# Designed miniproteins, single chains, continued (2), part 18

Each design is a single chain, and the fold is of that chain. pLDDT is the mean over its residues in the fold that is shown.

## One batch from the design tools (miniprotein)

Design m4639
Fold by ESMFold2-Fast:
Structure m4639 (fold): chain A 80 residues (1-80)
Amino acid sequence: SPLDEVRRLSAEAEKIYQELLKLKAPREKITEVAGYLANIAIKEMALLHNDLTPEQQAALLEEIRRDVEKMRKILEEVKK
């Protein structure tokens, strides 16, 4: 379901954030990732509480996937 996928993506986002903190990533990168986490949380809340069409659910899920992908790239950059 879209909610199960959002749960997995949100958990991955949180793990990326914690790994960046553990790696003592630059403040700018921590701030950027925190922004993506906040956006993911807002979109997850919309998916949980709003009566959304399947098309609207798919659009929000795609936005969450893009945010997580950006977070993955930041983590890869910091690991260099």
Scores: mean pLDDT 87

Design m4640
Fold by ESMFold2-Fast:
Structure m4640 (fold): chain A 57 residues (1-57)
Amino acid sequence: AAEAEAYIAKAREAVEAGDTRAAMEYALKAVEAAHKVPDPAKREALLKEAQEILDQA
């Protein structure tokens, strides 16, 4: 959970900075980390947030 949340935070910072490449890289890492989250509701929320960043990048 903490790992996925950290990558989402970095991806959002990259989006705000206009760094599309870094945003996509961190969002993809967030997706991978989110798949390891045992709580299905938290996993789904993290995956949705990462996907939203990817769609905007």
Scores: mean pLDDT 80

Design m4641
Fold by ESMFold2-Fast:
Structure m4641 (fold): chain A 68 residues (1-68)
Amino acid sequence: IEKLVEELAEAIRRGDLEKALALAEELIAAGATREDFKLAIIRGTKGAPLEIQRLAGEVFAAIAAALA
C-alpha cells in the first residue's frame, strides 16, 4: 500500500488523471484507508499549481464516494 500511495502522489504531481484514477482503484481494492489517500493527496499537491490541486480534488471526490 505504501508504494501505491507514493505512486498515486507522483501521478497527481505529474497531472496524470488517468494514472491517478487507476492507482486509486488499485488502492481501494488493496484495502487502503482514507488516511492513505489523504497522504497521497498532500504529497502530490504540495506546492502544486491550481490545476494539479483541482485534479487531486477530483480524484479525492471519487475515492470518498467509493469508500462511503
Scores: mean pLDDT 76

Design m4642
Fold by ESMFold2-Fast:
Structure m4642 (fold): chain A 55 residues (1-55)
Amino acid sequence: SEFDVIRAILLKELGVTAPLTEEQLNALIALAKELRDEPSEVRLERLREAYRELS
């Protein structure tokens, strides 16, 4: 599914080594979809910021 593809890319790009809850992962996927029109560097910076906020 589209969500599985986005999830795989997100985990790879962010270098996530700690497990995420389903709620946290869904929030990051939703943000990634909102940022899809942004340059990759801007998208990654925003996603990393959001990931830090999720603790």
Scores: mean pLDDT 70

Design m4643
Fold by ESMFold2-Fast:
Structure m4643 (fold): chain A 65 residues (1-65)
Amino acid sequence: MTKEVAAMIQAIGIGIEYGSDVKVEFKDNKLFVTLSGGSKEDQEKAIEEIKRYAEELGLEFEEVK
């Protein structure tokens, strides 16, 4: 499993755990994540966890709104 696939799987898992629908894309060493649904507070918590995980893997991160 590549770091890209691992990051996408974890982003989806974290987003779902926080009650959001998740769209993920990977391009040019950067993980793009769109969360929809759930509360704004839960979305912010999910994004922070996803961002930390992506940065730990050496990936750039961008939240798409």
Scores: mean pLDDT 81

Design m4644
Fold by ESMFold2-Fast:
Structure m4644 (fold): chain A 96 residues (1-96)
Amino acid sequence: MEYLEKGKEAFEKGDYEKALEYLKKALEESTDPEIIAKAYVELGELYESLGDYEKAIEYYEKAIEIGKKNLPLGHPAILEASLQLGIYELKEAVLG
């Protein structure tokens, strides 16, 4: 979808406000589980870059939930979200 791609491009350029706007529009306008899961992964990465780790975790969990229900096993969105959650769990285990 156009908004998902625009959101990713804005994020890559460091325009986090524009990335957030486009990714929210991708969620609002799409009924495709693949687009929704990808948008949640991108939102997780965006909030991680902003230092909002609670929101990042929430969006990665949402990506995994929609992905497990609607997408094949091993889909990139599920793998990316699972990897990011695993990194946070490992950091918590090491630091506290």
Scores: mean pLDDT 77

Design m4645
Fold by ESMFold2-Fast:
Structure m4645 (fold): chain A 110 residues (1-110)
Amino acid sequence: MEEKKKEIEEQRKALRDALAAHYRDVLGLSPEEAQALADKKIDEAESMTEEELRRKVAEHQRRADELYARWRTASGPEGERLRKEAELHSADAAFYSAVLEIKRQEKELE
């Protein structure tokens, strides 16, 4: 029980750190701005129901897949724009999926 609680806390920290790093790398935000945005996004996701999280995962994954398909037929500046947007949606899908898994693990401890 205590070991699983520590693993969940470590997963939350890793998710916050990964999201902040992603915002720094993709959006060019300062470390402080990236951390603040990551914290806000995680807090908002933590307040979502499992159904809302599943919807977010499905929506972002669908958008990422559509943008990647368009990127494969595009070139130049338009291609780079589509690739970056696809990467952002793919990252959001992975983020919401991770939050959903953390919530499922927490339920097993209740």
Scores: mean pLDDT 81

Design m4646
Fold by ESMFold2-Fast:
Structure m4646 (fold): chain A 80 residues (1-80)
Amino acid sequence: SMAEELQEAVRRVPNEKLGALLEDLQRALRLPDDAPVVVAARAAIAAGDYERAKELLQRLVQALVDQGQEEVAREVLAKY
């Protein structure tokens, strides 16, 4: 499915770009800086826990898909 392809795309993002991806996804979802998922993703990136960071970023991509913003998710991921 297209949703599965977007989830796979997150796993292929270089570790050094995960912070930029988080900022793009946070803006697209209009999430505040203190949103639990945003705080957790930032903490994972800061700790070098890239497996956990990618899993949290996949949840943000899924949230866009669930909101009917699959094209926005695709456009964001196309930058990486």
Scores: mean pLDDT 88

Design m4647
Fold by ESMFold2-Fast:
Structure m4647 (fold): chain A 67 residues (1-67)
Amino acid sequence: GSVAEQFRAAAEALRAGDVEKAIEHLTKALVLMGVSEEDAKKGAKSFIAQGPEVTARRAERGAELAA
């Protein structure tokens, strides 16, 4: 899907407590934005480490900016 779709899916997964699914969607969003898969996975994990609420809000904002 689109970058916006992946960020929205990541935010929904985080709010549901599904960290693995959130990492998958954040990784896909970053890859669609031109980041390598390896760097995208590292970036996604770094965002998750900041906490689910903060990361979900950032993913929601990313979806808005990518639309």
Scores: mean pLDDT 80

Design m4648
Fold by ESMFold2-Fast:
Structure m4648 (fold): chain A 65 residues (1-65)
Amino acid sequence: MELEEAAVAELRARGASEREIEVIRLHFTEGLSLAEVARRLGISRATVSRHLRRAEARGLIFIAP
């Protein structure tokens, strides 16, 4: 689903870091793949995946097929 700006504000309120929010926004709102997010932010794909899994573990997002 598209991540609206209101959802971003809620993620911040739940303790998500700015980097985590940006990764979530680029992947879910912009529809970028993990590799594209990594390229956009200048980080490794593994780092992007780690941010998404941490957010999922904290109940901020759900990464399902």
Scores: mean pLDDT 72

Design m4649
Fold by ESMFold2-Fast:
Structure m4649 (fold): chain A 79 residues (1-79)
Amino acid sequence: MKAEELAKKAEEYLARAEEAARAGDLAAAERYARKAQELAGEAVKAAAEVSEEEAKRIHQRVVEAARPLGEAVAAQEAA
């Protein structure tokens, strides 16, 4: 399903953003996070064409994948 492929790509960019944030490269982290957000939006939109329940599932998956990035950014901003 196209939504699953887009969600996987969003997760990959979230992982890259987390690595950049942990390295202190917040500019790179923002670039990867923006790309992930764009792909996540497309994934949820594609899932919504299948069902509202599928859209909720994809949205929840991306929210969970973004948690480590949020923690990494908060740690860098606190330092």
Scores: mean pLDDT 79

Design m4650
Fold by ESMFold2-Fast:
Structure m4650 (fold): chain A 55 residues (1-55)
Amino acid sequence: SPWEEFMRALSEIIELYYEDPERAEEALRRYLATLDPQLAAGARQLWASLVASLE
């Protein structure tokens, strides 16, 4: 399902963030560009919350 693909991609990018935050941000930006605007907005909000919790 699109949601399963989305969650998998987001999980992989989060794992990348622990190793290389700059590369993770680039991967997220590229991934969000492939989504419709509504899904991209939700993904960006989830990412911001997750990154804030990692600090």
Scores: mean pLDDT 77

Design m4651
Fold by ESMFold2-Fast:
Structure m4651 (fold): chain A 57 residues (1-57)
Amino acid sequence: GKLVEELAKKYGVSPEAILGLVRIAKELGEEVALQFAKRELGLSEEEAAEIIKKVLA
């Protein structure tokens, strides 16, 4: 949706990356998702946590 596109633009990642991050958080937990974002997406733990919180709110 529009939120995913806006977050992708804000953080310089693809919409698919945002959806993948949120899916990992739901299925494997937030800690695993934060490590994925840091290693694969170049995002900080703070940025990744904000994305997860906004999409799951």
Scores: mean pLDDT 83

Design m4652
Fold by ESMFold2-Fast:
Structure m4652 (fold): chain A 63 residues (1-63)
Amino acid sequence: EERERLEFDVRQIEHAARTLPDPEAREKVLELVEKARQAIENGDLETARRYVEEADRLLREAF
């Protein structure tokens, strides 16, 4: 349940990040997406959630 939600959020953020006009902001968000995916694969859902929240925050600030 939580893992599936995090995987969904990661996919949505990755899609949105690809539309960012600022390449630096795009790179930072995509780096956090990759870290979140690694945390999910390791079963560390708390760390994954923190990366997802940070990526979402940067994404919202970039627009």
Scores: mean pLDDT 81

Design m4653
Fold by ESMFold2-Fast:
Structure m4653 (fold): chain A 96 residues (1-96)
Amino acid sequence: MVSEREITVAMIEISLAVVLTLGKLGKVSEKTAEHARKAIDAIAAEDYESAVKHLEEAIKEEPDNVVLLRAAAKAAELAGDEELAKELRKKYEELK
């Protein structure tokens, strides 16, 4: 059986893989794709605090990107930053 942490990590990785694919298709900016790649590298290193920082930079480039907001909220939960996770969840709920 997969742990809740492993499921959360997989969900973030899938979300960021979608962002990287959209970058290759020219649907997101090169800066957004670069920040998403750095976030994936940080998650692979179990450095969730750095992953959050890279995702916040990606969100600055595309503030209405629900996939980035969800990934950042989950990364913030893994980093133990519940206040940031709650703020990011509220933001993507408003965007639907």
Scores: mean pLDDT 81

Design m4654
Fold by ESMFold2-Fast:
Structure m4654 (fold): chain A 74 residues (1-74)
Amino acid sequence: MEVKTETKTASAGGRQQLSVKIEVKNAKGKVIGTAKVERAGHTQEKSQEIKENDTISVDVPPGPYKITGEVKEV
């Protein structure tokens, strides 16, 4: 199994958009995990089920962030 995570940040008008892509090979198009975006000192939770080759984008205010992804093999 190969797991790759790519994070991109874009700024527009003082806001940051975080895009998290989690790619897992051999998952056969099933839901394989969830991703969460957290900001230090301010928790903004946006959770989305992740399938193979999915991308998650979240609009967040400027600041330091923590991105957590969970992948389960089914």
Scores: mean pLDDT 48

Design m4655
Fold by ESMFold2-Fast:
Structure m4655 (fold): chain A 80 residues (1-80)
Amino acid sequence: SANDQGFLNFVDLQIKRLKEMAKELYEKYGEEGLKQALSNVKAGERAILDLARQQKASKDVIEYIKKKFEELKKEIEEML
């Protein structure tokens, strides 16, 4: 649906912003910056999943959010 597509675009934008934040924190604070970034990503995942549930997003949207955040968390953890 148009609502689901709008939400997926929002998720992609949030993932991009979180990646940029993680890079900036790493450049400024090294490993401690990455640990902070990982904490921020986990908090963001919870907030976005809660928003998706409130908006009655489809199962496919929920799975997409989980997949994108898992990929991002793994990328950050592999840099530690």
Scores: mean pLDDT 87

Design m4656
Fold by ESMFold2-Fast:
Structure m4656 (fold): chain A 51 residues (1-51)
Amino acid sequence: EEKLKAIFEEVLKTEPVGVNDSFFELGGHSLLAVKLVSKVKAEFNTELPLT
């Protein structure tokens, strides 16, 4: 969970429109979700249906 939070923060910081916004407030559209899933998969070695 703590590592997942760090991934959320990193994904949001990478996006110029979401430097200090929550993932859900940005709408969690497909593109941002795919980036998040990719980072989660790499960190936790997990296969997610979105990717």
Scores: mean pLDDT 56

Design m4657
Fold by ESMFold2-Fast:
Structure m4657 (fold): chain A 74 residues (1-74)
Amino acid sequence: AEEKAEEYLKKGKEAESQGNFTEAADYWIKAAEYYREAGDTEKYAQALKNAVNAYHKAGDDERLEALLRRENGP
């Protein structure tokens, strides 16, 4: 699980370096999901923060709000 999270984290950084912030955010969300499965709450939170920042840079308020609602818990 963590190995897959690291793979998606790398893809997110590559997408960000290309200026594709929406794609970067999507990859960081996938990384966060794998970190959650691995029980790594610190890296999960870090990946989510990166996704939030990327959606802000992309100007995608709809996806940002959806992500925040998901993480606010049931």
Scores: mean pLDDT 77

Design m4658
Fold by ESMFold2-Fast:
Structure m4658 (fold): chain A 64 residues (1-64)
Amino acid sequence: SLKEELEKLASEVNEKAKEYLEKALKAREEAERAAAAGDEKKALEYDALASLYMMGAQVEILAE
């Protein structure tokens, strides 16, 4: 039905934002782990990746 299609579309938009947020959190955890291990380059790379995923989540949220 039309209602089911609209609910699916809303869920898909929410899922994309959630996926970006989950990836951002995981990247931040990896950055902290790398920093604790003394791998400064890897820590910076994961921190940058986390920021990128956070921006992606914000774009998906703002896109309605």
Scores: mean pLDDT 76

Design m4659
Fold by ESMFold2-Fast:
Formats: C-alpha cells, sequence, structure tokens
Structure m4659 (fold): chain A 74 residues (1-74)
C-alpha cells in the first residue's frame, strides 16, 4: 500500500509540474502520436493512443466542470 501512495504522490507532483507552464495536456501529444501511427499504417496503435489521451482529457475536463459547478451551486 505504501508503494502505491508514494507512486501517486510522485505522479501528482509530476502532474502539477507538467501542468504548470507550459501546460501540455497529455492528450494533445497522444493525438499527435495517434495521427503519426495512422500515417504509418498502424491504426491499432493509433486507437490506443487516442483512448489513453481521451481518458485523461475526459477526467481533467470533468474535474474542471465539477469545480465550476460547485462554485455556482454555492
Amino acid sequence: MQQQRQDRLQQSIQDSQAGAEPARVPSLEGLRRAREYERQGQPELAEQERDEGSSRASQAGTQAIQQVQQQQKL
């Protein structure tokens, strides 16, 4: 259990630092890689990259919307 907490803390710190300037959304790089894989004739890898990027973007978007909605509700 401690290993998972340490890993999450490290990821949180890295995410915070990566989210600072420049704020690069992982989905943007993932989408670019997915397009490159499509051009290389590897649609399976392209789908994997999009799925991962979409998942992360969805989570970030949902959190942002929830924050705004929480402020509006209060």
Scores: mean pLDDT 59

Design m4660
Fold by ESMFold2-Fast:
Structure m4660 (fold): chain A 60 residues (1-60)
Amino acid sequence: SAEEIIERMKKASLEEIEELAEELREKEEKSTDIEEQIEYGSLASLATMRAWVLKKEEEK
């Protein structure tokens, strides 16, 4: 579920979040259902944004 993926992102390392973002993008591309495409795309965007924030904090 989306909630489980979001909770996973909160506890995941940067590497795990980047891997998750790739996995979610692949699921978005393979999905034929518009609702699934929107869900996976949104979650992939959240994972990408989370990774960006973590990278910026590591640089400081």
Scores: mean pLDDT 79

Design m4661
Fold by ESMFold2-Fast:
Structure m4661 (fold): chain A 67 residues (1-67)
Amino acid sequence: MEEKRKKLDELMEKAVEAIENGDLETARSLVDEAEKLAGELPLSTQEVNRLVALRLLYVGAEIEKEL
């Protein structure tokens, strides 16, 4: 579980960076991978809330770039 949890943290961090850089294609892949990995792990409420916040951040960024 330790390696998967570390990978989840890394994926969330990289997803935030991709969103901030406007690389929404990379951000989408990273968010999707993080959510899939999260489904394999027992998460705390704080960890679940962080994932929800990340998805919301990504969706907001996509909306801002659509016409």
Scores: mean pLDDT 80

Design m4662
Fold by ESMFold2-Fast:
Structure m4662 (fold): chain A 60 residues (1-60)
Amino acid sequence: APASSEEVAAVFREAFEILSKTLPEEEAKRLAEELAKQVFAGKLTPEEALRRAREIAEEA
């Protein structure tokens, strides 16, 4: 099913929180926005986007 606007907003917030732990705020915001856009476009699920964010943060 296509992600709701509420789900997209939640992905952005959660991804930003994860990424901002290890990345500069500006970079974390850009990556979180990109992941949220991919979820909105149906290219990633919310869970896959958050998994990507965790992997980026852990490898940084």
Scores: mean pLDDT 81

Design m4663
Fold by ESMFold2-Fast:
Structure m4663 (fold): chain A 93 residues (1-93)
Amino acid sequence: SLEDKAIDLVNEGALALERGEYEKAVELFQKAVELAPDSPIGAVAYFLLGEAYYKLGDYEKAIEYFKRSLELAPDHPFVERAKKLIEEAKKKL
């Protein structure tokens, strides 16, 4: 399914993010969002896009994607982390 492909891309992107390959992580998470934008995995991909942009120093895009993750899935475990990272990113603008 498209959702299964999105999960694979999120897993690859998370590994890239862990390795400090932030631009590669962005590309993989963007592909995941395109395949499953309105799904639980899409919400995870938006959150991880926010983390990747945060690591790249693009705080405006980081905030945008964290907010999108919260809009799509306000009840997921990473909600508190997204809110905290939005406030931290705002301090760096």
Scores: mean pLDDT 86

Design m4664
Fold by ESMFold2-Fast:
Parts: C-alpha cells; sequence; structure tokens
Structure m4664 (fold): chain A 92 residues (1-92)
C-alpha cells in the first residue's frame, strides 16, 4: 500500500544517513591506523546496516516499487565497497 511504501522510503533515508556516517568513520579509522578491534566493530555495524537494507529491498520488491528497490540496491553496493576497503586494511 501507499502507507507501506512511504514508511519504507523514510527507512531507506535513515539507513542512507547511517551508511554515510559509517563510511566516514571507516575512512577515518583506516587513515588513523585504528586497532583491529575498532575496525571489526565498524565492520559489524556495516554488516548490520547491510542486512537492514537487504530486508528493505525485499519488501520494496514485494510492493512492486522498482525505484525504491533500485535505490536500495545502490545503497547495498556502496556498503559493500566500504566493507571491502575495511577488509583489505585488516588483511594488510
Amino acid sequence: SASQIQALRARLEELRKEAEELKKEAQEAIKNKASSETLQEIMDRLNAVSQEVAELRQEALALHDFKLTREAIFLESELTVTMMSLHVTQKS
């Protein structure tokens, strides 16, 4: 329904803001050579956000909101890039 789509749009906006903050935190942690524990904590939080975005994508797809589904896919891709940067830093 329209109310469900509106709620998902609001949730995606919240997740987008959270992802942007985590991206900045990850970049700062890499730059400052933070401990492996700090990098893992950021990774765990990125994984949690990624799971919520994946759930939102499934709900948007079920409601046939293809624009919202595409925006969720884009956010998942951005989160994956951030997680990969963090992973490479941990392994190096």
Scores: mean pLDDT 88

Design m4666
Fold by ESMFold2-Fast:
Structure m4666 (fold): chain A 74 residues (1-74)
Amino acid sequence: SSMHHEATLLMTSARMLMIAGLTNLEIEGDRERALADLERALELLEKAIELDPSLREEAEKEKKKIEELKKEIE
């Protein structure tokens, strides 16, 4: 279904943003950019849940990882 495909792409994009943010933090030390990437990833995960509630459990696990990473960076 189009909703499932879109939600799956949002999940993938969120994971890529998380990796990009962490990589940028490690290489450049740019906390502001890392936090912005993590915040964007959270937005995408929320949208994925809205589009496909069957992804809720997986998305919530990723959200918890991102929130913990934000706490470590802040």
Scores: mean pLDDT 86

Design m4667
Fold by ESMFold2-Fast:
Structure m4667 (fold): chain A 90 residues (1-90)
Amino acid sequence: GEEGAREAEELAERGGEVAALGALDEKGAHLYAGGVIASMGAGLHGGLTSGPERGARAAEEGALKGGLRAGGEEGAKAAAEAARNAGLGA
């Protein structure tokens, strides 16, 4: 289970970063959506491979970390929420 959680965190970290960058630009709607969808996929992967609670938590934390590092709080929160919900639903 640990490997799946680690992969989910790493994938979500990239998704959160992309979502945050997209949210900072009024023309970044496609990047924002892509980052949120990628973070959702990371959460689902984590939930399926590590269990819903562990996978959701790892992906949520990854997405938030990546997004906040990119400087976009709104995109970071959206990606983290999408990752958590997808992981919990796995």
Scores: mean pLDDT 84

Design m4669
Fold by ESMFold2-Fast:
Structure m4669 (fold): chain A 52 residues (1-52)
Amino acid sequence: SRQQQIQQLQNQIIDTSIRFMDAVIRRDYAAADAYQAQADAIQAQLAQLQAQ
């Protein structure tokens, strides 16, 4: 259902944020940039689902 998809995307945002912080701590800025872009994409998808 849409509600389940919303919950899954919210969980993915949390997981991506954790990976982003780990990358920053490791000074892997290429990975950090990739996770930031991934989080932005997930947030856009979440906004689209919530707008429906």
Scores: mean pLDDT 86

Design m4670
Fold by ESMFold2-Fast:
Structure m4670 (fold): chain A 66 residues (1-66)
Amino acid sequence: SYLEEVKRAAERMVEAARAGDAQGVIDAYFEMLRAIKKAKEDGLDVTPLEAIRDAALAEVQAIRSG
């Protein structure tokens, strides 16, 4: 499911940020965006997926700022 794909990508992005893996953050972010784009193209409400994206981005910013 798109929800599971976005959750897994979000988890990988946060893990990469904690590890200092800049390329891993970028790769996971684009995996997440690709899944959201596919869900939107399939006519699904992406609001829950975008909420996961935004939460993961906030966590990455907190890791980088702290």
Scores: mean pLDDT 87

Design m4671
Fold by ESMFold2-Fast:
Structure m4671 (fold): chain A 101 residues (1-101)
Amino acid sequence: MKGSLLFEQGKYEEAVKAFEEELKRQPVNAGAWYLLGKAYYKLGDYEKAVQYFERAVKVFSKFDIYKELAAEAYRLMSEAYEQLGKTDEAERWKKKADELA
């Protein structure tokens, strides 16, 4: 919650610290992983962004209720991999996002 509010305010560095602190209390938190990925993406740290998105989608992809979050995460992973120059990975995740409608 605290990290999400900081992210919405554009305080991405503070949001990262808040989400990392949340993960110390709840180490398996796909929502925090997803938001960490978004925060690192906004900070231009695409390597860390894809690392956290990969963790988040392993959970989101298993549950229909998270279908929209999985699609969003796949799209953001594709964009992050493009920034890293990893075209094959970018295309793979774009295809996954498209498959979720």
Scores: mean pLDDT 81

Design m4672
Fold by ESMFold2-Fast:
Parts: structure tokens; C-alpha cells; sequence
Structure m4672 (fold): chain A 95 residues (1-95)
């Protein structure tokens, strides 16, 4: 892939992960109002990690250094994986 293609994919992933963060925050607020504090906390933590991953993908999309861009993408992917694990745990606790 070209540097421009890598940047465009990073922008798209930033948008997707920001949407995931927003959904997790909304779910956390709803569960907190229902007294489901444990599940709400897990959704909040997942939201925070999805937001951090989105920020790193956005930084990668703006990077002019290929090595820096790759490093930022690797960090963002690791945070997104951790966020996904917390989301799965939250769904189990929510039930």
C-alpha cells in the first residue's frame, strides 16, 4: 500500500472506533441509571480505550513519517483489542 492509502485506512478506522467509543459511553450511562454499576464501569473503560485508539489512528493518518505512522497504528490496534475484550466482559456482566 502507498503512504496515502495507509493514511486513508487510518482515518476510516479512527471514525469507526470513535463511533464505538460513543456507543459504549451511551450504554454505560444507561446501565448506571439502572443500577448496573459493574457493567457500566466496564463499558466506560471500553469507551476510553476505543477513544484512545481512535486518537492514535487519527495521529497515524496525519503522520509524514512512515515508521511513526506504523508505530502509532500498532499501538492503536493493541488498544482496540483491549477495548474489545472489555466490551465482551461487559456484555457477560450485563446479562
Amino acid sequence: ATLEEVREHARELAEVLQQASDEMNKRADELKKQGKTEAAELYRKASDLFNKAAELFQRAAESTDLDEGVRLIDEAVNLAIEAQKLYREAKKVEA
Scores: mean pLDDT 87

Design m4673
Fold by ESMFold2-Fast:
Formats: sequence, structure tokens, C-alpha cells
Structure m4673 (fold): chain A 60 residues (1-60)
Amino acid sequence: MPISEEEVAEAFVRITAAISLKAGDSEEELRQNVLRVAEKTGLPREVAERIIEDALKERA
């Protein structure tokens, strides 16, 4: 089955958040990186912000 464009975009944004976390990026850097990739891939901002929140909870 073809994977939807939104599912691929979400995967890329999630990977970006995980890389930022591993790199020790600040909350602001992680947010900016995720939002940049979301904009480039067409992922809705609301979905991107949920991914940011989930990633930041992993640090807490």
C-alpha cells in the first residue's frame, strides 16, 4: 500500500526531534528545527507542536 505523504512528513519531523534531543539542542533549537522541517514537508503546525511536546517530555 502507498504510504501517505502526511505519514512520511510526520516520520521526518519525528526523526528531526529525536536527532535534536540526542544532539543536546535547547528547547528553542528543537522547536525551530521541527517547525522548519514541518513547513518544508507540509505537516500541519498542530501535529508538529504535538511532536515537540512529546520530545520535550522525553527529557523531563
Scores: mean pLDDT 78

Design m4674
Fold by ESMFold2-Fast:
Structure m4674 (fold): chain A 95 residues (1-95)
Amino acid sequence: MTAEEKELIKKAAELFNEYIEAAQKRKESGEISEEEWEEDERLETEIFREMSKLKETNLEVTIEILELLLKAVKSKKEEERREYYKKALELAKKA
């Protein structure tokens, strides 16, 4: 494993931790409808399923997907959130 690969792994881990913290904060807000929450969880589950098919050589793609997921969970508007999830899913499927 190269020094560059180690830096990418570190960045991916940091983004994933930020995503988990943001998702938990959003859940604790209680200001989302159950239907919106269920759809968000469905999309996230599908994205993570597609990500599980990626090889370690696709670390840069993994980072981009995590950045999109972080933007999605931080978005207050449902339509903006869905667009980020859609982009993340398409990127995961193309890789």
Scores: mean pLDDT 77

Design m4675
Fold by ESMFold2-Fast:
Structure m4675 (fold): chain A 75 residues (1-75)
Amino acid sequence: GGEEGIALGERGLRIGLEAVKKAKGKDIPKGIGAALAGIGGLIDAELAAKRGDGEAAIAAGREGLRVAEETLKSL
């Protein structure tokens, strides 16, 4: 549970960073938003995992990844 959530959060961060790299000019704030969503998801997943809340860890990591992927796809 916790490890899976963290892994999802790490993927969200990687995808968010790809969004920052792809974003040009006026889309740069959108790319930054994707990276921040990935970072937030990873942090929330790690904190939930530390509390022993595997379900919350997975939910947090998955949400960060979802936002990052949707943003990257829209660039």
Scores: mean pLDDT 87

